# Ledger of designs, part 108: designed miniproteins, single chains, continued (5)

Each design is a single chain, and the fold is of that chain. pLDDT is the mean over its residues in the fold that is shown.

## One batch from the design tools (miniprotein)

Design m19986
Fold by ESMFold2-Fast:
Structure m19986 (fold): chain A 74 residues (1-74)
Amino acid sequence: MEQKEEDFIVKLSQAIADAVAAGLSDEEIRALLQKMVDELVKEGFDRELVEKYADSLLKAVRNGRAHVAEQRAA
């Protein structure tokens, strides 16, 4: 069980890291996460667990970008 959770966590984290490095917007990252959640649920992963992790990643990206903007404005 934990091994499978690690697998989807690695896939989601890597895809988001690549998307951020490529300069994708928050909207594009959100769309990518929704697509990946649907694909993982089709593979048999728990929707609530995958969605919870995806939401955490999206919030981390948003907070990171907000922090950079605030530091430049301060």
Scores: mean pLDDT 72

Design m19987
Fold by ESMFold2-Fast:
Structure m19987 (fold): chain A 56 residues (1-56)
Amino acid sequence: SLEARKKAGREEIEKHIPESFRAMAESIAKLAVKNKKMTEEEAKEELERILKLIEK
């Protein structure tokens, strides 16, 4: 059923959130540097801080 597929899809997404979030966070940090919103050093420090919040 559609509901069973949605549930299975949500569970699959949730299992991959840490890995996907890390990749997304890295991409966003690079974009912030490209748009001159942060220096490379600032982006590296902020990325490391954010990743520590999802890694336990």
Scores: mean pLDDT 72

Design m19988
Fold by ESMFold2-Fast:
Structure m19988 (fold): chain A 71 residues (1-71)
Amino acid sequence: MDQTLQTLQQLAQQGVQQIQQTAKDGGDVSQVVHQTLQQMTQTGIQMGLSEDQAFQLASDTLSQQIQKANP
């Protein structure tokens, strides 16, 4: 689980950078958020999590990274 969490945190950080850039450019932030969440969820499943566990962990991790990036 710890290694899975670290992998998802790295993906979330990459996603947040893309979200921030998209927001600055006036693009569709919601689409980038959905794409990032889907990729993170699929990665969690591949690493042995159930669909529910992968989605919950991906959602929580992405939300935390977004909050840290928002002053």
Scores: mean pLDDT 81

Design m19989
Fold by ESMFold2-Fast:
Structure m19989 (fold): chain A 80 residues (1-80)
Amino acid sequence: SEVEEIRRILRGAEEFLANFEKIFGDWSLESQIQILEELRESLEEAIERAEKLGDYESAERARRLLEQVEEKIEELREKM
């Protein structure tokens, strides 16, 4: 179901962020920011899809992840 797809995306995003430095820590700052910007776009889509389905719990979870992604992007940009 689409609800299960959204939940899988959100779990993947949580695991991605938890392991971000381990996976991408040796990449350029520009490449790290690009990957996070792609994740931001994916999370924005997940919020819209979750709200359309009435899955407000997943929408809120996605918003919290989006905040973490935005904070990480700002942190990396300050290092440039």
Scores: mean pLDDT 88

Design m19990
Fold by ESMFold2-Fast:
Structure m19990 (fold): chain A 89 residues (1-89)
Amino acid sequence: AAEAALAAFREALRRLQEAAAETVAAIEAGDAEAAREALRRAEEAARELLEAAERLAAAGLISEETLAQFKEDARAAIEELRRRVEEAE
């Protein structure tokens, strides 16, 4: 249902933003273990966000072009976080 897909998308986006901020904060604090754990949560949230975005596209609420852009943006954001965590070691 569209309502459930929208709710899942919003929740996954919130968790991704929170985990990404925690990853950056841990890097700035020099806490490599906390940074890796926050990155893992960000990766999980990104996966859930993409699954929710795919359901939104299937429901006709977003275009396939919009879905492709979301997938690319999420991939790029997670790759940048991984790079920053690796450089902090």
Scores: mean pLDDT 83

Design m19991
Fold by ESMFold2-Fast:
Structure m19991 (fold): chain A 75 residues (1-75)
Amino acid sequence: MLSEREWVEAELALVVMEAYLAKKYGFSIEDLEKLLQRAKEVYERAEKLGDTESARVARSVIEELQKRIEELKKK
């Protein structure tokens, strides 16, 4: 089973990749909100580990996803 650190690193990589694909190809609001929940979990768990770099990257993804969701909700 993955250690907490391994989980944070793996999930962060997946979330970053999916955020990039969402921006390039478009995702539904529902899919973006699910991705946002995953990014928030990575952020919280990285913070608990003291993984400052992973937490910083996760926070950036959270901010970008929140902005895109709000832009889509205005249409």
Scores: mean pLDDT 83

Design m19992
Fold by ESMFold2-Fast:
Structure m19992 (fold): chain A 78 residues (1-78)
Amino acid sequence: ELKKIEEELERLTEEYERELRELAAQGAPFDEEEIRTLARAAALAVLEQEGKATEEQLEELKKLKEKLRERRAKRAAE
């Protein structure tokens, strides 16, 4: 079960990375680091919604959400 969850997480992360890179190619203001962070967070959020995420994956999602919140707060302070 854990191995299947990890494989699904990796697959979802790769899929979201591809979608975000396509958006960046169309002019969306995403750099490579932001693409990776958003893709990973989105994949983890899907697993959370489906009740498939492990405790460690939920902790990682919380850290990524905090990182994204800090980045948004910094932009808002502009």
Scores: mean pLDDT 77

Design m19993
Fold by ESMFold2-Fast:
Structure m19993 (fold): chain A 75 residues (1-75)
Amino acid sequence: VAELLREAAEAAEAGDGERARELLERAAEEAAKDPGPGAEVAAAAEHARRLVEAGDLERAARVARGVADWVEAGG
C-alpha cells in the first residue's frame, strides 16, 4: 500500500493525473482489505483521488506522500 501511495504522489508531482488517480484507486482497494487502520488509509487515498479529479494535483501529492509515510512508520 505505501509503495502505491508513493508512486501516486510521484505521478501527481509529474502532472500525470490519470496515473495518479489509478494508483490511488488501487491503494484504496488494497488498504480496504486490512481491518482497522486500513479503513483510514483507504479513506485518505480516496480523498487524494478526489483531489486529482478536481485538478488539485499538488495537494493530492502531499496527501498521498503523508499517508505513505504514516503507513511506513507503523500506522
Scores: mean pLDDT 78

Design m19994
Fold by ESMFold2-Fast:
Structure m19994 (fold): chain A 73 residues (1-73)
Amino acid sequence: SEVEKRKKELEKRLEEALEEVKKEAKEAKEKEKDATKLAAEQIRAVAKVADQLVEERKLEKEIAKRQKELELQ
């Protein structure tokens, strides 16, 4: 399904975003000036992707529930 494809893509992006945040945090220690602002932006980006993943999981559960209810008729 499209939901399953999106979920897998979001999981991949979340993993990649977390690794990028770790890399950025390491580079930020070298350039502490203005690094705090960049780190905050990265954290927000990761949180947004995680939030989208939660939404896709909820949609998947709703679809499964509706299909099960239809089978009970």
Scores: mean pLDDT 78

Design m19995
Fold by ESMFold2-Fast:
Structure m19995 (fold): chain A 55 residues (1-55)
Amino acid sequence: GAMEEARRKLLEAIGRVLRAIGDLLDAERAGDKEAAEEAKKRLEEALKELREVVA
């Protein structure tokens, strides 16, 4: 039903945020500035999507 679909979208959005944080930490540890910048952009987009799902 609609509640199950909403819950799935929320969990997917949270998962995307967590993955982007992991990618950012990995890039920073490796000293890869370009990878860190891309991961930061993905994190910003993931957070924007999460805000839209919660609203």
Scores: mean pLDDT 84

Design m19996
Fold by ESMFold2-Fast:
Structure m19996 (fold): chain A 64 residues (1-64)
Amino acid sequence: DIDELIEKYKDELPFVGYREGDYIISVVPKSLRETVINALKKAGYEIVDEVEVGDRVIIIAKAP
């Protein structure tokens, strides 16, 4: 459940690539959102969901 992943990671340390089964979760400042999303897409990941929480963004991506 994607909503459970968002709840789990909303207060986690900023990091790109927390692994959750077939998903990777990235927690990044909003200023890095575009850079991280573009890097994930270039690497073949599908962006499944994206949630803004305060000054940060939680990005959920699925491996190719």
Scores: mean pLDDT 82

Design m19997
Fold by ESMFold2-Fast:
Structure m19997 (fold): chain A 55 residues (1-55)
Amino acid sequence: KEKEELKQRLLELAREYVEAMKSTDPEAIERRKKLKEEIQKVAEELGLHLYILDF
């Protein structure tokens, strides 16, 4: 797998997650859930664990 691309993708997803975290809108809450799942998938592919981001 392209580890460099996965790292960049992880950073982009994390940035979007932080932005969604600032909002209390229902749409932002759903976005956070989707972003968290995608971040976890990418992080696991890189051999990382995101225990800090509880479901």
Scores: mean pLDDT 71

Design m19998
Fold by ESMFold2-Fast:
Structure m19998 (fold): chain A 58 residues (1-58)
Amino acid sequence: GPAAEELERKIETAYRSGLESIEKGDLVAARAAIKELEELGTPEALERARELRKKLEE
């Protein structure tokens, strides 16, 4: 439904922002994106947060 679609868009936006921040070396913005995904608290958001954390450690 609409609420699930809005949540999915928020997850995608935060994930994309996190990836761009990592690519630019903006660790503060990257950590903010990870925190946003963790605060959403869904399994999908938490998995995206873990993916960003892995890229930060590469």
Scores: mean pLDDT 83

Design m20000
Fold by ESMFold2-Fast:
Structure m20000 (fold): chain A 62 residues (1-62)
Amino acid sequence: MSPKEQLLARLEELRKEAEKLGDEDTVWIIDRYLELARRTDDVAALENLLHHAEGLVEESKK
């Protein structure tokens, strides 16, 4: 699996976690990040999207 494919898979996992938490706002934001991630080959940009998505899911758990 390419680095991009691994990062996309992790974003999809975070989306499922947000859905399980019932946080529709976080799901919507992660869907936007997935759309952006699919349009870029910049691994650093993908890692930044993942980092922000992880923070949103963690905040949703509080």
Scores: mean pLDDT 82

